# Designed miniproteins, single chains, continued (4), part 87

Each design is a single chain, and the fold is of that chain. pLDDT is the mean over its residues in the fold that is shown.

## One batch from the design tools (miniprotein)

Design m15009
Fold by ESMFold2-Fast:
Structure m15009 (fold): chain A 55 residues (1-55)
Amino acid sequence: MSKETREAIIEEGRRMARAGVPITKDLVQKIAEKYGVSEEEAERLLLEGAMLARS
């Protein structure tokens, strides 16, 4: 995965958390398809972004 792709998914997670949007399995699947990454990687990076938004 490129650094740009990683940072983009983390930012998606931050944005979702700030907006109060839950990180659902459907969202993980859509992000995985959008960025061409695995669902596991997409979920991990989205959750990382959400945690950073709460700090």
Scores: mean pLDDT 82

Design m15010
Fold by ESMFold2-Fast:
Structure m15010 (fold): chain A 61 residues (1-61)
Amino acid sequence: SSKRRQILQLIGEILALIGEMLDVELALKQGKISQAEADARINALQQQIQQLLAQMQQIES
């Protein structure tokens, strides 16, 4: 169904954002970025994930 395709696409986008969060954690661990920069980037990525989860709920409804 169209809902299945939309959900799979959103899952793919969420997984990509999780990958970016892991990249931020690795950069922080390697001392390549500051704690403040890591916190800001993680917060932005979490906000994007929340928006995608809200879109998934709208499709399910």
Scores: mean pLDDT 85

Design m15011
Fold by ESMFold2-Fast:
Structure m15011 (fold): chain A 81 residues (1-81)
Amino acid sequence: MQAEYQRAGEIVHRAIQTSPVGQQLQQLLQQASDALSQRDFDGAAQYLQQASKLARQAGDFDASKALDVLAKVVKQLGEKM
């Protein structure tokens, strides 16, 4: 539901501000957003998955988990359309 998406978004937004890789996370999220605007749900999920891996490498496991959840949600939206 919407609350789950909002919570994941809040965690990711904080990670962008506090992580040493925040700029790279922001770029991947912008690429995911661009893919979503073009209805490329698979591409958006791949960018979110890359952001999750980057967050994990930076030691932000909460952001990595939130990005994994967002990637799965985006992929499911594409499968239902």
Scores: mean pLDDT 77

Design m15012
Fold by ESMFold2-Fast:
Structure m15012 (fold): chain A 63 residues (1-63)
Amino acid sequence: SGELREQIQQRLEQLRQEIARQRPDMSQQSQDDIALSRLIVEIAGSNSLSDDELERLKRLLES
């Protein structure tokens, strides 16, 4: 569902941004982590994942 995908995208983006913020001294690596997180968010939003797969991903993020 669209709402579930959007929720997962926002959560992944927030988590990766928080990790990057904790390491401002590592700006290049932080930017790489942000770029990777955006790629993962795009994949999750591309309808390539089923609702079951999205639910499993959400559980992993909750862990």
Scores: mean pLDDT 61

Design m15013
Fold by ESMFold2-Fast:
Structure m15013 (fold): chain A 99 residues (1-99)
Amino acid sequence: SMAERIAEIKKEIEKLREEADKLNKEMVRLLDKDPEEAVRLAEKAYELYLKIAELYKELGKLTGKEKEGERKAVVLEIAGKLTVIGAEFNLRLKKEKEK
């Protein structure tokens, strides 16, 4: 049923957001200690943000809020990509200071 699918999507979004939050917290912890691992964790969090974006698009279609779903998806895709760019920039700065 539509109601069951909506509930499943909302539960999966919550689960993926918790997983991404844990990865982001660990990424921040490793920025100084292990900047290469921080980039890897940022990339993993970005992959989760892309999955959440797809789920928001589906949720929007099912609830008659397609434009809201698309907007939320774009914001998450941008936020995830900016986190990766930030971690990569941090890695570059650390490598430049070591030489």
Scores: mean pLDDT 90

Design m15014
Fold by ESMFold2-Fast:
Structure m15014 (fold): chain A 90 residues (1-90)
Amino acid sequence: SLSDMTRVRIVVDGNTVTVTFTFATQQAAQDAQDTIVAFVATFPGVVAIDVQIDGNQLVVTMTFADASAAQAAADAVRSYFQDYADVRVY
């Protein structure tokens, strides 16, 4: 459940967006993976998605066709997850 999400960290670097989702437990991070990947796979201009579990964190790195698409994706992640967790963009 996304309700176990505590933090979302978004880093935009050119055409790459790295989102770190922090959960209450490693199991919650694992359970959320498919839902989060399905969501980010819908973003316009996404070229590649890399996903890693690191303890209670789900790290999703998205590469986009251009920086504008990356920024739009970062804004969409922030808007979607702000009701679930504390979201910060860096």
Scores: mean pLDDT 88

Design m15015
Fold by ESMFold2-Fast:
Structure m15015 (fold): chain A 99 residues (1-99)
Amino acid sequence: AVTVTDTKAERLSEHEARVTAKVTGAQGPVTVAGAVLSPDRKEARGIGDGVVVPNGGTGESVADLRGAEPQDMVGALAGADDGSIAFSEGIPISELPPA
């Protein structure tokens, strides 16, 4: 399955955010990473290192992402072996709590 169970984000600066993405109870191997996408999701501003979560496992990715504009979306990406990708509900960087 391709789901992200928990995503936390903090604003480090005007154009930088820390994203923590967590998957629990993965259904098959899933790769999870924090990401900053443009508001329309057509452009990646930053993607953190992927963490492979085994079937039934728990995994967490933490990334400090740079170069984002205030309206850019921060969240988590999860990818499965079948090529399916899920993005958690994005939060604009301007709405993130300070670190």
Scores: mean pLDDT 74

Design m15016
Fold by ESMFold2-Fast:
Structure m15016 (fold): chain A 87 residues (1-87)
Amino acid sequence: DEAKRRELLERIAALEKELRARVAELRAAGRPDEEIRRLTLEAQERVADLLAEYYGIPQEVLDQIKAAIRAGRYAEAEAILAEALAA
């Protein structure tokens, strides 16, 4: 469904835009890197949830993606997601 795919991409773009604006505000306010990292992780997990719901990614794969995100292993998380989406 093209309409559902468009809605998904719009939701992801909105989350990314909001995260970028919020991170810029926190950096300008001198907030600790730990707080910025936490918000970034929460946003990335939210995007993973949306992609898993839309593409039917199995729960075990989603759990691996989220574990990699939480561990700061972003390249690994992106690789797992890319493989799941390409399959």
Scores: mean pLDDT 81

Design m15017
Fold by ESMFold2-Fast:
Structure m15017 (fold): chain A 120 residues (1-120)
Amino acid sequence: MKKSVIEEVKEILDEFEAKVIELLRSQPDFLEFQNELAKLYSETLKKLEEIVRKHVKDPEKQRKLLNEISDILQETIDKVLDIIERGRAENLPLDEVIERVKQVFDEARKKIIEAVKKYL
């Protein structure tokens, strides 16, 4: 069960990263990017909430884990938005912006997996 929840969490985070990169490649304006990113965040949080509810049966542990995941994801979104803002200001190539975003998701994945392990 521990391995199953970790694998499911990784898949959800990989899908979130892929969708954010696809959004970046569509080159939306900054407001459109912020709105679509917020939507992807909400969808990802709901999927993670479903996995946590399936594997963590204690309501208090479930609440604490979901709060930690939400905090990590919010930090991730804030970092992604900063990368996009800086990339625009510095006229960075899209591939360099995508590389920086992937690094942020690598950090988020590690933090969320550690949080999940803590409450299992």
Scores: mean pLDDT 86

Design m15018
Fold by ESMFold2-Fast:
Structure m15018 (fold): chain A 73 residues (1-73)
Amino acid sequence: ALSVEEIAERFNKASREERIALLDEMAADPSLSPAIRAEAAYAAELLRQGNPVGLAVAIATLSEMLVEERRKA
């Protein structure tokens, strides 16, 4: 499982294509909740559309959901 800091670090260092690939991997990860996978898919779609504001919001939401999942576990 990835920590919020690891996800933020990867996104900060990643190219657009690498960010999309990471989000697609998260969307396909069976260890993540359906809600987190849906948010990852949504973030990937926003990135494909070139919407930086929408992508930032989606990433922030995804990070918060990952923190909550980790706390529940």
Scores: mean pLDDT 70

Design m15019
Fold by ESMFold2-Fast:
Structure m15019 (fold): chain A 60 residues (1-60)
Amino acid sequence: SDAAEKDRLRAELLRKFEEYLKRFGWPAISPEQQQETIESFKAWLENSDIATLERLLRAL
């Protein structure tokens, strides 16, 4: 249950983050830096609890 909830929240946050970068952030950085940015965000999502993930999703 909690694992499934975390997976859902992480997927939603990653999707919104990638959409944001595609619209506003990508043109200013290299493809390598784009990949590093996504990987850093994924690592942060993996280490965040459900309450933190829910709070961020509401802030976006």
Scores: mean pLDDT 78

Design m15020
Fold by ESMFold2-Fast:
Structure m15020 (fold): chain A 82 residues (1-82)
Amino acid sequence: SLEEIIEFAKELAEELLREHPDLSPGELLERLAKELIEKFPEYAEEIKNALEKAKQYLKQNPDLSPEEAVELFIELVKLELS
């Protein structure tokens, strides 16, 4: 369900931010998306679309924090799955 994907994404993002604080926002989102696709392969296309949109936003907004990038990506995943 959408709720399961979003909760998993939040938990994984918190883990990645804690364990890998040196990851750039783009690297963080790529790793998060990869693990989400492995867990929910049926939504691989929607997750990839959300990642591409988030990466485009990061190019226009390079000062975005890793935490803000995660929030953006999760909102884009919600939109793709709506």
Scores: mean pLDDT 87

Design m15021
Fold by ESMFold2-Fast:
Structure m15021 (fold): chain A 73 residues (1-73)
Amino acid sequence: MFDEEFLETVREVAEKLNRERVLRYLDLQEQMHEAAENGDAERVAELWEELLSLGDELSEEMAEVAEEIRKRL
């Protein structure tokens, strides 16, 4: 699993590149973690379905964010 510092880096790059689906993915991951901590299994399932609905366009945006991160290393 990626640590919190890496996820913050992904968010920063996604914001700079205006990659809205990557930002939504990060928000959904945070909400799923919170729902899991609260024992809300139905909410976790709902958020998981929403994450799946981001589809191929999320994968494309994630590849663009990864390439930008790679250029900075």
Scores: mean pLDDT 78

Design m15022
Fold by ESMFold2-Fast:
Structure m15022 (fold): chain A 75 residues (1-75)
Amino acid sequence: SKLEELEKQAEEALKNGDLKKLLEVYKQAEPLVGPEAQEARDAVIEAIEEAIKKGETDIKYVEELLKKMIEEKKK
């Protein structure tokens, strides 16, 4: 599926430290996720954009943010 392809691309971007590619993947996933996940996706996109603007190369910040958002969704 398209979502699975984007998931693999996101993993590759994380491994390569490519925040711009990660941002592109999340933007492409926007129309493929349900409305209830859109707000979470938008927050992640904003965080990645802010990291890029600051010249941050440490992807762990984005990974930790994503993990927290996933855990919040388990409620």
Scores: mean pLDDT 66

Design m15023
Fold by ESMFold2-Fast:
Order: sequence, then structure tokens, then C-alpha cells
Structure m15023 (fold): chain A 85 residues (1-85)
Amino acid sequence: MKITVGEMAEKLGLEIPKNVDPDTEVSMSTLVSTKNLKIGFSPLFGDDKELPMAIALAQEGVISREELLAEFPKHAKVITRILDG
């Protein structure tokens, strides 16, 4: 089963990363991963509503690791640890 990035953002109250088409289709497992990252990242990164979605989309291969790190340079060490773990 597939869901769009736009539908995922609406369901989770998150923001779509720059350069990502809201009509991009992702798996339902991406929705679950994004929800888990949202819960885990709230106490670590404050009120950032874009970062959980950006990380999940990088794990799905929708955005590159390089693009993710360029957009969130202040969080690069934690992002690298999550993607490599």
C-alpha cells in the first residue's frame, strides 16, 4: 500500500522538505518510520517539524544523504548516527 508525501505530512502534522514533491508516493512503512522519528526527535531538536520527515525520506531513498546533511548542518552528527545505525 502506498501513501503520498503530502498525505503523510498532513496525518503527522509535519512539514514537507524543500525540493520534495508532495505527490511523491512512499510506502506505509515510511509513514510508521516518520511517526517514530517525530516522537524521538521532539525532545532532541525542539519544534523542528521538517527533520523527522526529511530523515525518513532519506532512508526511503527519496532524498540523498548529502541533501539531508546540507539542509540540516546543525544536526549532521545525529543524522549520520541514525542513518549508519
Scores: mean pLDDT 76

Design m15024
Fold by ESMFold2-Fast:
Structure m15024 (fold): chain A 71 residues (1-71)
Amino acid sequence: MSAALREELRRLTAEASEAIKQGDFERAERLIGEIEELARQSEALGDTALAKEARRVVELLQEALEQAKAE
């Protein structure tokens, strides 16, 4: 059920944000990729709202990652 995917999205988002803050860019990129996969799984299950939320999180994390790399 989509409830498990929502909990996974929260966990992955927190871990990716922490990786960016710590300068662990390889781990951050891996976790962002896992969120993209979660978005695809959510769409396949018909949870369009969760898929949209996950894609929005990917955009925000990618922006934060690029800003961190530019320093």
Scores: mean pLDDT 85

Design m15025
Fold by ESMFold2-Fast:
Structure m15025 (fold): chain A 90 residues (1-90)
Amino acid sequence: SVLDQIQEVLRRLEELVAELEAQGQSALAAQVEQALFRLLAEKYGEETVIEAAGRVSKELEGLATYLLSKKTPLSSLDPEAVALAQELLA
């Protein structure tokens, strides 16, 4: 299902964020989260993305809800973070 596909992408996001934070790249990790949720929302809709995040964890549901509410455009994010987020969707 679409929800299962989004959940798998979000689990890969959690793994990448943990790796980047372990390397001291917390700012990049936060930008990857913003970029990925925006890309997912543009493809599947905000409601579907928030539902899928809630199936992974309550923490991720809260993060998705918060980040999507900001309506941050991809053009304002680090291009490296956008590229990493796009790789998670492939």
Scores: mean pLDDT 89

Design m15026
Fold by ESMFold2-Fast:
Structure m15026 (fold): chain A 89 residues (1-89)
Amino acid sequence: MKKVEEIIKELKEKIDAGTPRAEISKEFKEKTKDLSPYDKALVRAEIELYLAEKNKEKVSVEEVKEQVKKELKELEELKKKNGGVVVAF
């Protein structure tokens, strides 16, 4: 998935440059608007975990994991309800 990989790379570079979390969230939303809900959740997971890990904050990591877990599980449940094979690629 070329677009997902490219978005993750660009957002991580912005995090490394010290871009505020709020701006990262806006940029993520803008770049991922055309992605499937699952791909969008994958990009969000990578970026939120990377940001939390860079700050070395356990509370932030736990909060991010909880949010990501909730979102991904909701998407997985929806896809399973469609009788689904869910293949990310």
Scores: mean pLDDT 68

Design m15027
Fold by ESMFold2-Fast:
Structure m15027 (fold): chain A 90 residues (1-90)
Amino acid sequence: SMMEEERFEKELEEKVKKFLEDAEKAGATEEQKEEIEKKLEALVLIEKAKYYLERGKLEEAKEYLKKAAEILGLSKEEIEEAIAELEKYA
């Protein structure tokens, strides 16, 4: 449901904010903060992919996984292999 998806997204946003706040308090530089934000963005997308996969929404799960892989700098071959693995659960 939309309310369930909204709650899930809010929980992810709160976790990201907490992690970033802790990094800033630890004295992270602007460059380090950018790398942390990039990795957190990828992790959020992976969590969204898992959420949709568990609910049988394979196409949404694939889209989020591709975006996460691109952010993490995975090769096209690694992305395709991960998607093929995901399809085994459909």
Scores: mean pLDDT 76

Design m15028
Fold by ESMFold2-Fast:
Structure m15028 (fold): chain A 69 residues (1-69)
Amino acid sequence: PLLSDEERLALRERVSELVRAGRYDEAIALLEEAQRRYPDDPWVPYLLAEARRARGRAEGVAPPPVPQP
């Protein structure tokens, strides 16, 4: 099974939000779940690699804060 274009866009948006919030482990877990559900989709391993790379960059310096208004 493959992600639809809408599902792929939604997944990308959610991953981007989690990464911006510094919630890298949640983004990675979401992508690992998606990869298990859609093992034939080439976008999931691509997004997973990006999320892991973003986490690695953030861990090279203090992680970004998530301020509450």
Scores: mean pLDDT 74

Design m15029
Fold by ESMFold2-Fast:
Structure m15029 (fold): chain A 74 residues (1-74)
Amino acid sequence: GGHGGAAAIGAGLWGARESGTAEGAQKAARSALDSALASGSINPEGREGALKGAEAKTAEEAVEHLERAFRAEL
């Protein structure tokens, strides 16, 4: 379906928020990116946000990038 990217990014956002750590949030963002790419339905902005989340130096930055990515997929 055309919204698999949104679902994947949303799951990653939830995981990043739950982790409370930069490493946990980065892993959640990486998993979200992989799942969104596998779905075949991700916008460039969603992909970019998930990648930035995976590379973020803090949990807060990772969550912020994933929130923007998720909104871009809606």
Scores: mean pLDDT 81

Design m15030
Fold by ESMFold2-Fast:
Structure m15030 (fold): chain A 69 residues (1-69)
Amino acid sequence: AKITRNYIHEEEVVIDGRKFRIAIRPSETSGDLLGELIDTSDGVSKFLVRGKTEEEVKEKLVKLAKEKL
């Protein structure tokens, strides 16, 4: 059966002393990647970004975490 989300990459990262999970999945419509930054302490997705590569998505998520959290 088709599931709601299919992540191609997940990793744990520490940003400014806080532990997060980065989860990346393909966009169904544009060929871009979508990435989520999830706070591992509460399981809440803090940011959702898009990019052309996994590296671009990861860089955007880390930047947002440093600027906003």
Scores: mean pLDDT 75

Design m15031
Fold by ESMFold2-Fast:
Structure m15031 (fold): chain A 66 residues (1-66)
Amino acid sequence: SRRREELARRLAELLARRAAAEHPLPFGTSIEDVARAALARELGARSVAEAAALPLGTLQRAIERV
């Protein structure tokens, strides 16, 4: 679903910004790697595409907690 893809992408962006603001990034770490690690930690998803397969309610609740 396009809506789930948009929510998953938005969640990845928010989690990456939060992680970068709270902790210094290791040398050579890309923002994409930070987003991937954050999605794995918060949702157990390995990619934005995998997160987009999660129930809509799960994605909405995760965004509310950020």
Scores: mean pLDDT 73

Design m15032
Fold by ESMFold2-Fast:
Structure m15032 (fold): chain A 107 residues (1-107)
Amino acid sequence: KVKEIGEEKLEEYKRKYPDKRIAVVQITISTSRSGKPHTGNPLDVTQAAQQGKDGLDRAIEEKPDIVIVVADMDGDNLLSQAIGLGTANELRERLGVPVELVDTSKY
């Protein structure tokens, strides 16, 4: 689950950087817990974009030293990959902090 992977990464980073403020942004590209994104489905696209934006806005407000972006980028869906990468790049640009992008499809 994206949340469980995000929690594992958060604990890993807390151990490596105990003096740093760490934020986790979770993006799923499905409309359900176990669902997968569909190519060209406007609902899946809207849901993924909204999750990315909400996570981005929250992370910026928290002003962390490090951000972990956790996203399901499986299925060769270029738009899902663009949302994950775009969110990570925008966080790097706006906060100027290290951002790790974690693809949960690899777990």
Scores: mean pLDDT 68

Design m15033
Fold by ESMFold2-Fast:
Structure m15033 (fold): chain A 69 residues (1-69)
Amino acid sequence: SLEERIAALEARLRALSAEIDALIAELQRAVAEGAPQAEIDALVARLRELQAEAARVDAERRALLAELA
C-alpha cells in the first residue's frame, strides 16, 4: 500500500540519519586526532553520498505523502 511504502521510506531515513550521525562523529574524531588528509577526504565523500541519498529518499517520501492528500 501507499502507507506501507511511506513507512518503509521513513524507516530508511531513520537508518540513514543514524549512519550520518555516526559518520559525523567519526569525521570529528579523525580531524581532532590529525588523521591523514586522504582518510578525512574519504569520510567527507561518504558523508556527502549519504546526505544525497537521504535527500532523494525524503523527496520520494514527500511525493507519496502528496498522493495521500
Scores: mean pLDDT 89

Design m15034
Fold by ESMFold2-Fast:
Structure m15034 (fold): chain A 80 residues (1-80)
Amino acid sequence: LSAEEKAQKLIAKLEELLAQETDPEMKRTIQVEIDYIKYALANPSVDVEQTMENAITNIESRYPDSPVSAALRALEEELK
């Protein structure tokens, strides 16, 4: 998979998780990371792979025991 294809899969998963989330703080965190990844895809000077890594790390560090972090770990294994 290309970096662009991985980014599109991550955006789709984050949007799915955002739609199911009820915690307003986690919704805001997910939305911010979606916006950063979309910005990276639109701007060739931005490292898309680093932006994806930062997004996953920020969510996992804030909500390590959450279903969102579990879903992201599963996606990381699928994208290997």
Scores: mean pLDDT 84

Design m15035
Fold by ESMFold2-Fast:
Structure m15035 (fold): chain A 73 residues (1-73)
Amino acid sequence: SMNTQRSRNSIRIYQRIVDRMRQTSTQPLTPQQQDRRVRGNRSLADVIRKLRTSSPSSMQPDFDRIADDVLSI
C-alpha cells in the first residue's frame, strides 16, 4: 500500500539523519549548542512518534528504535 511505502521511505530517511547525527556528535559543543541540539532532538523524536501512529504495526518497532536513538544522542 502507499502508506507502507511512505513508512519505509520515512524509516530510511530518519535512519540516515540519525547516522549523520552520530557522525557529528563527536564534535565538542558549547552549552548553548548542546541546549539547541537537545531541543532539536526532542522535536525530531516527536515527528518520528507521529509517523509511528499512522504506520503499519509491523514497522512501528523501527520507528521506536529510531526515536530512542535520536534521544540518546
Scores: mean pLDDT 84

Design m15036
Fold by ESMFold2-Fast:
Structure m15036 (fold): chain A 87 residues (1-87)
Amino acid sequence: MLDKLLERIKKVLEENRDKSRIEQHNEIAGVVGEMVKENKLSKEEQKILGTMLTQLQIYLLSNPDATIDEIYDTIKKLLQEMFERIE
């Protein structure tokens, strides 16, 4: 699941690289919502993804010049740190 989520996030970031940080965050939130629905994710997994989206919003607002690769690496790190505790 995590690998597919990261692949979809990277694609959306690349497609929206010239958009605002708010628009990029909204597109990522959309991908997360679809993944929750498609994979019947648990309440714990949903909470982790919600926390990741909040931390990502803070990161994007604090780092307006971040590259797509830097944003992707930040998302990957956040998800790995959060999911490691329930695996």
Scores: mean pLDDT 80

Design m15037
Fold by ESMFold2-Fast:
Structure m15037 (fold): chain A 72 residues (1-72)
Amino acid sequence: MDEEIRKIIDESPLSEEEKEKFLQALKENDFETLLHILEKLILEGKLEDAKRLLEVVPLPEEIKERLKKALE
């Protein structure tokens, strides 16, 4: 696991359980789980944290574009 990605996740306002789910989803390329967590952060108004995580996750361009539109 990338130490920089771990640091960003640890500094995020996610619960410990959400952080573990996010890390597991990254390892398994579970894009649905990654999207769910990012959308939850956006809905909670944590846009800066969502943007930081979006930059470091290996998501397809189509998915990244949709999330960026939600962030404005």
Scores: mean pLDDT 74

Design m15038
Fold by ESMFold2-Fast:
Structure m15038 (fold): chain A 77 residues (1-77)
Amino acid sequence: SPLEKEAEAARDRITQITEEVIASGDKERMKELIEQLDKTIAYFRELKAQNPEHAEVLDALIATAEAKRAELEKALA
């Protein structure tokens, strides 16, 4: 499925961007990324509601985004 491939690519991208931002030590960029991830998670939840047949791959994507958001919060502490 094109949606499943896009979801897998999005997981990799979210992981890479989060790692780069944390490695930068830029706390303002970390805060901006948290705000972007909040919007992205809301979008993925809507996408899951519209595509229940892809719930498994979208749940994995949401879980990845939530975990990376938590890593950013920890880096800011």
Scores: mean pLDDT 87

Design m15039
Fold by ESMFold2-Fast:
Parts: structure tokens; sequence; C-alpha cells
Structure m15039 (fold): chain A 84 residues (1-84)
């Protein structure tokens, strides 16, 4: 599905926080635009798209946390090597 493909793409960026942050901001901007532009007749479709974007935003937040955890682990290892 489109949602599954988006989540896979987000997870592929876990080690690239700059691209991941840009993608997250893109999802936020897209969600805001969908809410403003779509007519009342498209409410069901709008709600579906917003829900998918909210899922992607959460996935991006989770991936950013994983990236920070990996960075902190690498910094700990580097510090131990310098103290050896």
Amino acid sequence: STTDNSIAGINALTDDPDKLSSLRNSFLSSRDSVRRIMSPEDEDFRNKVVSELDTNIKAADDALKKGLDKLNEKLKKLKLELDS
C-alpha cells in the first residue's frame, strides 16, 4: 500500500536526520494543505489522506529517535576508545 511504502522510505532515512526532518516537515505541510484546499464533498478522502500523513509523521518521529539513539551509542564507543 502507499502507506506501507511511505513507512519503508521513512525507516530507510533513520541514519539521515536532515533528510528525515525535511520529509517530516513536508508531511506536516501536506497535511495542512489538504485540510485547507479540499472541498466538503471530499471529506472522506481528506480524512483518509490526513490519517495516512499522521501515521507517516509518527513514523518519522520514531525514526528520528532511533537515529539519535544510534548516534549516542556511537559517541559512547568513541569516548571509551579515546579513554583507552
Scores: mean pLDDT 78

Design m15040
Fold by ESMFold2-Fast:
Structure m15040 (fold): chain A 101 residues (1-101)
Amino acid sequence: SKMEELKKLLEEAIDTLIEAENYLSDLGLKTKDRSYFLAGASLAVHAMHYSMLIKYNVPVEEAKRSAIRELEQVLAILRQKKAPEDLIQRVEDLLAEVKKL
């Protein structure tokens, strides 16, 4: 079902955001730049929101709209912080797959 496909994509998004948060936190420690920690915290909030969409079985069309908006915001953060291209590509691919549902 579309709901099962969306849940799988959101689970992949959560894993990707956790990896991105760890990357940004490590970079913050190395550079001593607080903006990397704030960016990582923002990604953690998006991951938490996706977990809530899954846990509370939010209707697929509503969850899809929320996921698209949030993934676009995540993508903007990762691009601004010059995250690894493979990480950016994974978020772009997730966004494309959610849009196809």
Scores: mean pLDDT 85

Design m15041
Fold by ESMFold2-Fast:
Structure m15041 (fold): chain A 70 residues (1-70)
Amino acid sequence: SPDQRLAEKLLKELLEKVKELFEKNDLEGIEKAVAAAIEKAKKELPKDLADEVNELLKDQLELIKKQIEE
């Protein structure tokens, strides 16, 4: 499905950006990148897929924040 491919591409692009920001210890940059990706998903994906992307992004952000802040 093209929608599923868009969701996966969005997640992969975000993860690459997050990796670079994580190496720079830029937590604020990571949070902004995640928020921007969630907004794109809500606008470009069907609501069901946008919810799945949002859930995955929340899980990834929680793991990253625990690693950086702890």
Scores: mean pLDDT 78

Design m15042
Fold by ESMFold2-Fast:
Structure m15042 (fold): chain A 56 residues (1-56)
Amino acid sequence: MTAEEIVAHGRGGARTTAARLLAAGGSEEGAVKAAQYNEAGDGEKATEWGRRAVAA
């Protein structure tokens, strides 16, 4: 599952988005920030931080 897919399907809450990004091997800091932006309704920033979380 891509970072974009995780952010899109995690719109229901910060905790769900963070848990999915961490399960995908993402960084804790990136996952938390992606989740916070997603909960705030900023899908663009949420997607950017999601990508940073799962970057190799």
Scores: mean pLDDT 67

Design m15043
Fold by ESMFold2-Fast:
Structure m15043 (fold): chain A 89 residues (1-89)
Amino acid sequence: SMEERERLIEELEELIAAAEKAGLPPEAIEHLRKALELLREGRPPREIAEQLVKAHLIGSAAVNHPSAEELARAEALAPELIDEFVETM
């Protein structure tokens, strides 16, 4: 619904503000902003989820400094994370 979309927009705007305050990488913030743009345009949930997952992977790597093996495992989970985000929309 339009009310659900407005709520998701507000939540994503708050997430972007929190990410900026936390000092996440500019690339992670750019993907969050792209997700917000796609959400405002009414793009399919999967396109929005793809941007959110990219932001999550970049942001997580910046905070946790994973090994190459840990990073490969996280990237391998990207399709599952996309499906999880789609199910919550």
Scores: mean pLDDT 80

Design m15044
Fold by ESMFold2-Fast:
Structure m15044 (fold): chain A 74 residues (1-74)
Amino acid sequence: LVSKAMEESRELVRKMEELAREAYKIDKEAGEKIQEMANEARGGLDLTGFDPYTGLSLTREAYKRALEIYEELK
């Protein structure tokens, strides 16, 4: 249960870090913003071990914001 939430949070962090690298190739500022979202998502991952509902929710919200930034680069 907790391990499944932590696995999802870890995957979202990895996806955001990949997204930041791709965005950085197009627009340095956008890449930096997505990297900030990835750093916030790492905080959500840490919280997921203590409170899986709140931690996973924070990580998911950070990922949605990162996707919005990336889509605006198209």
Scores: mean pLDDT 79

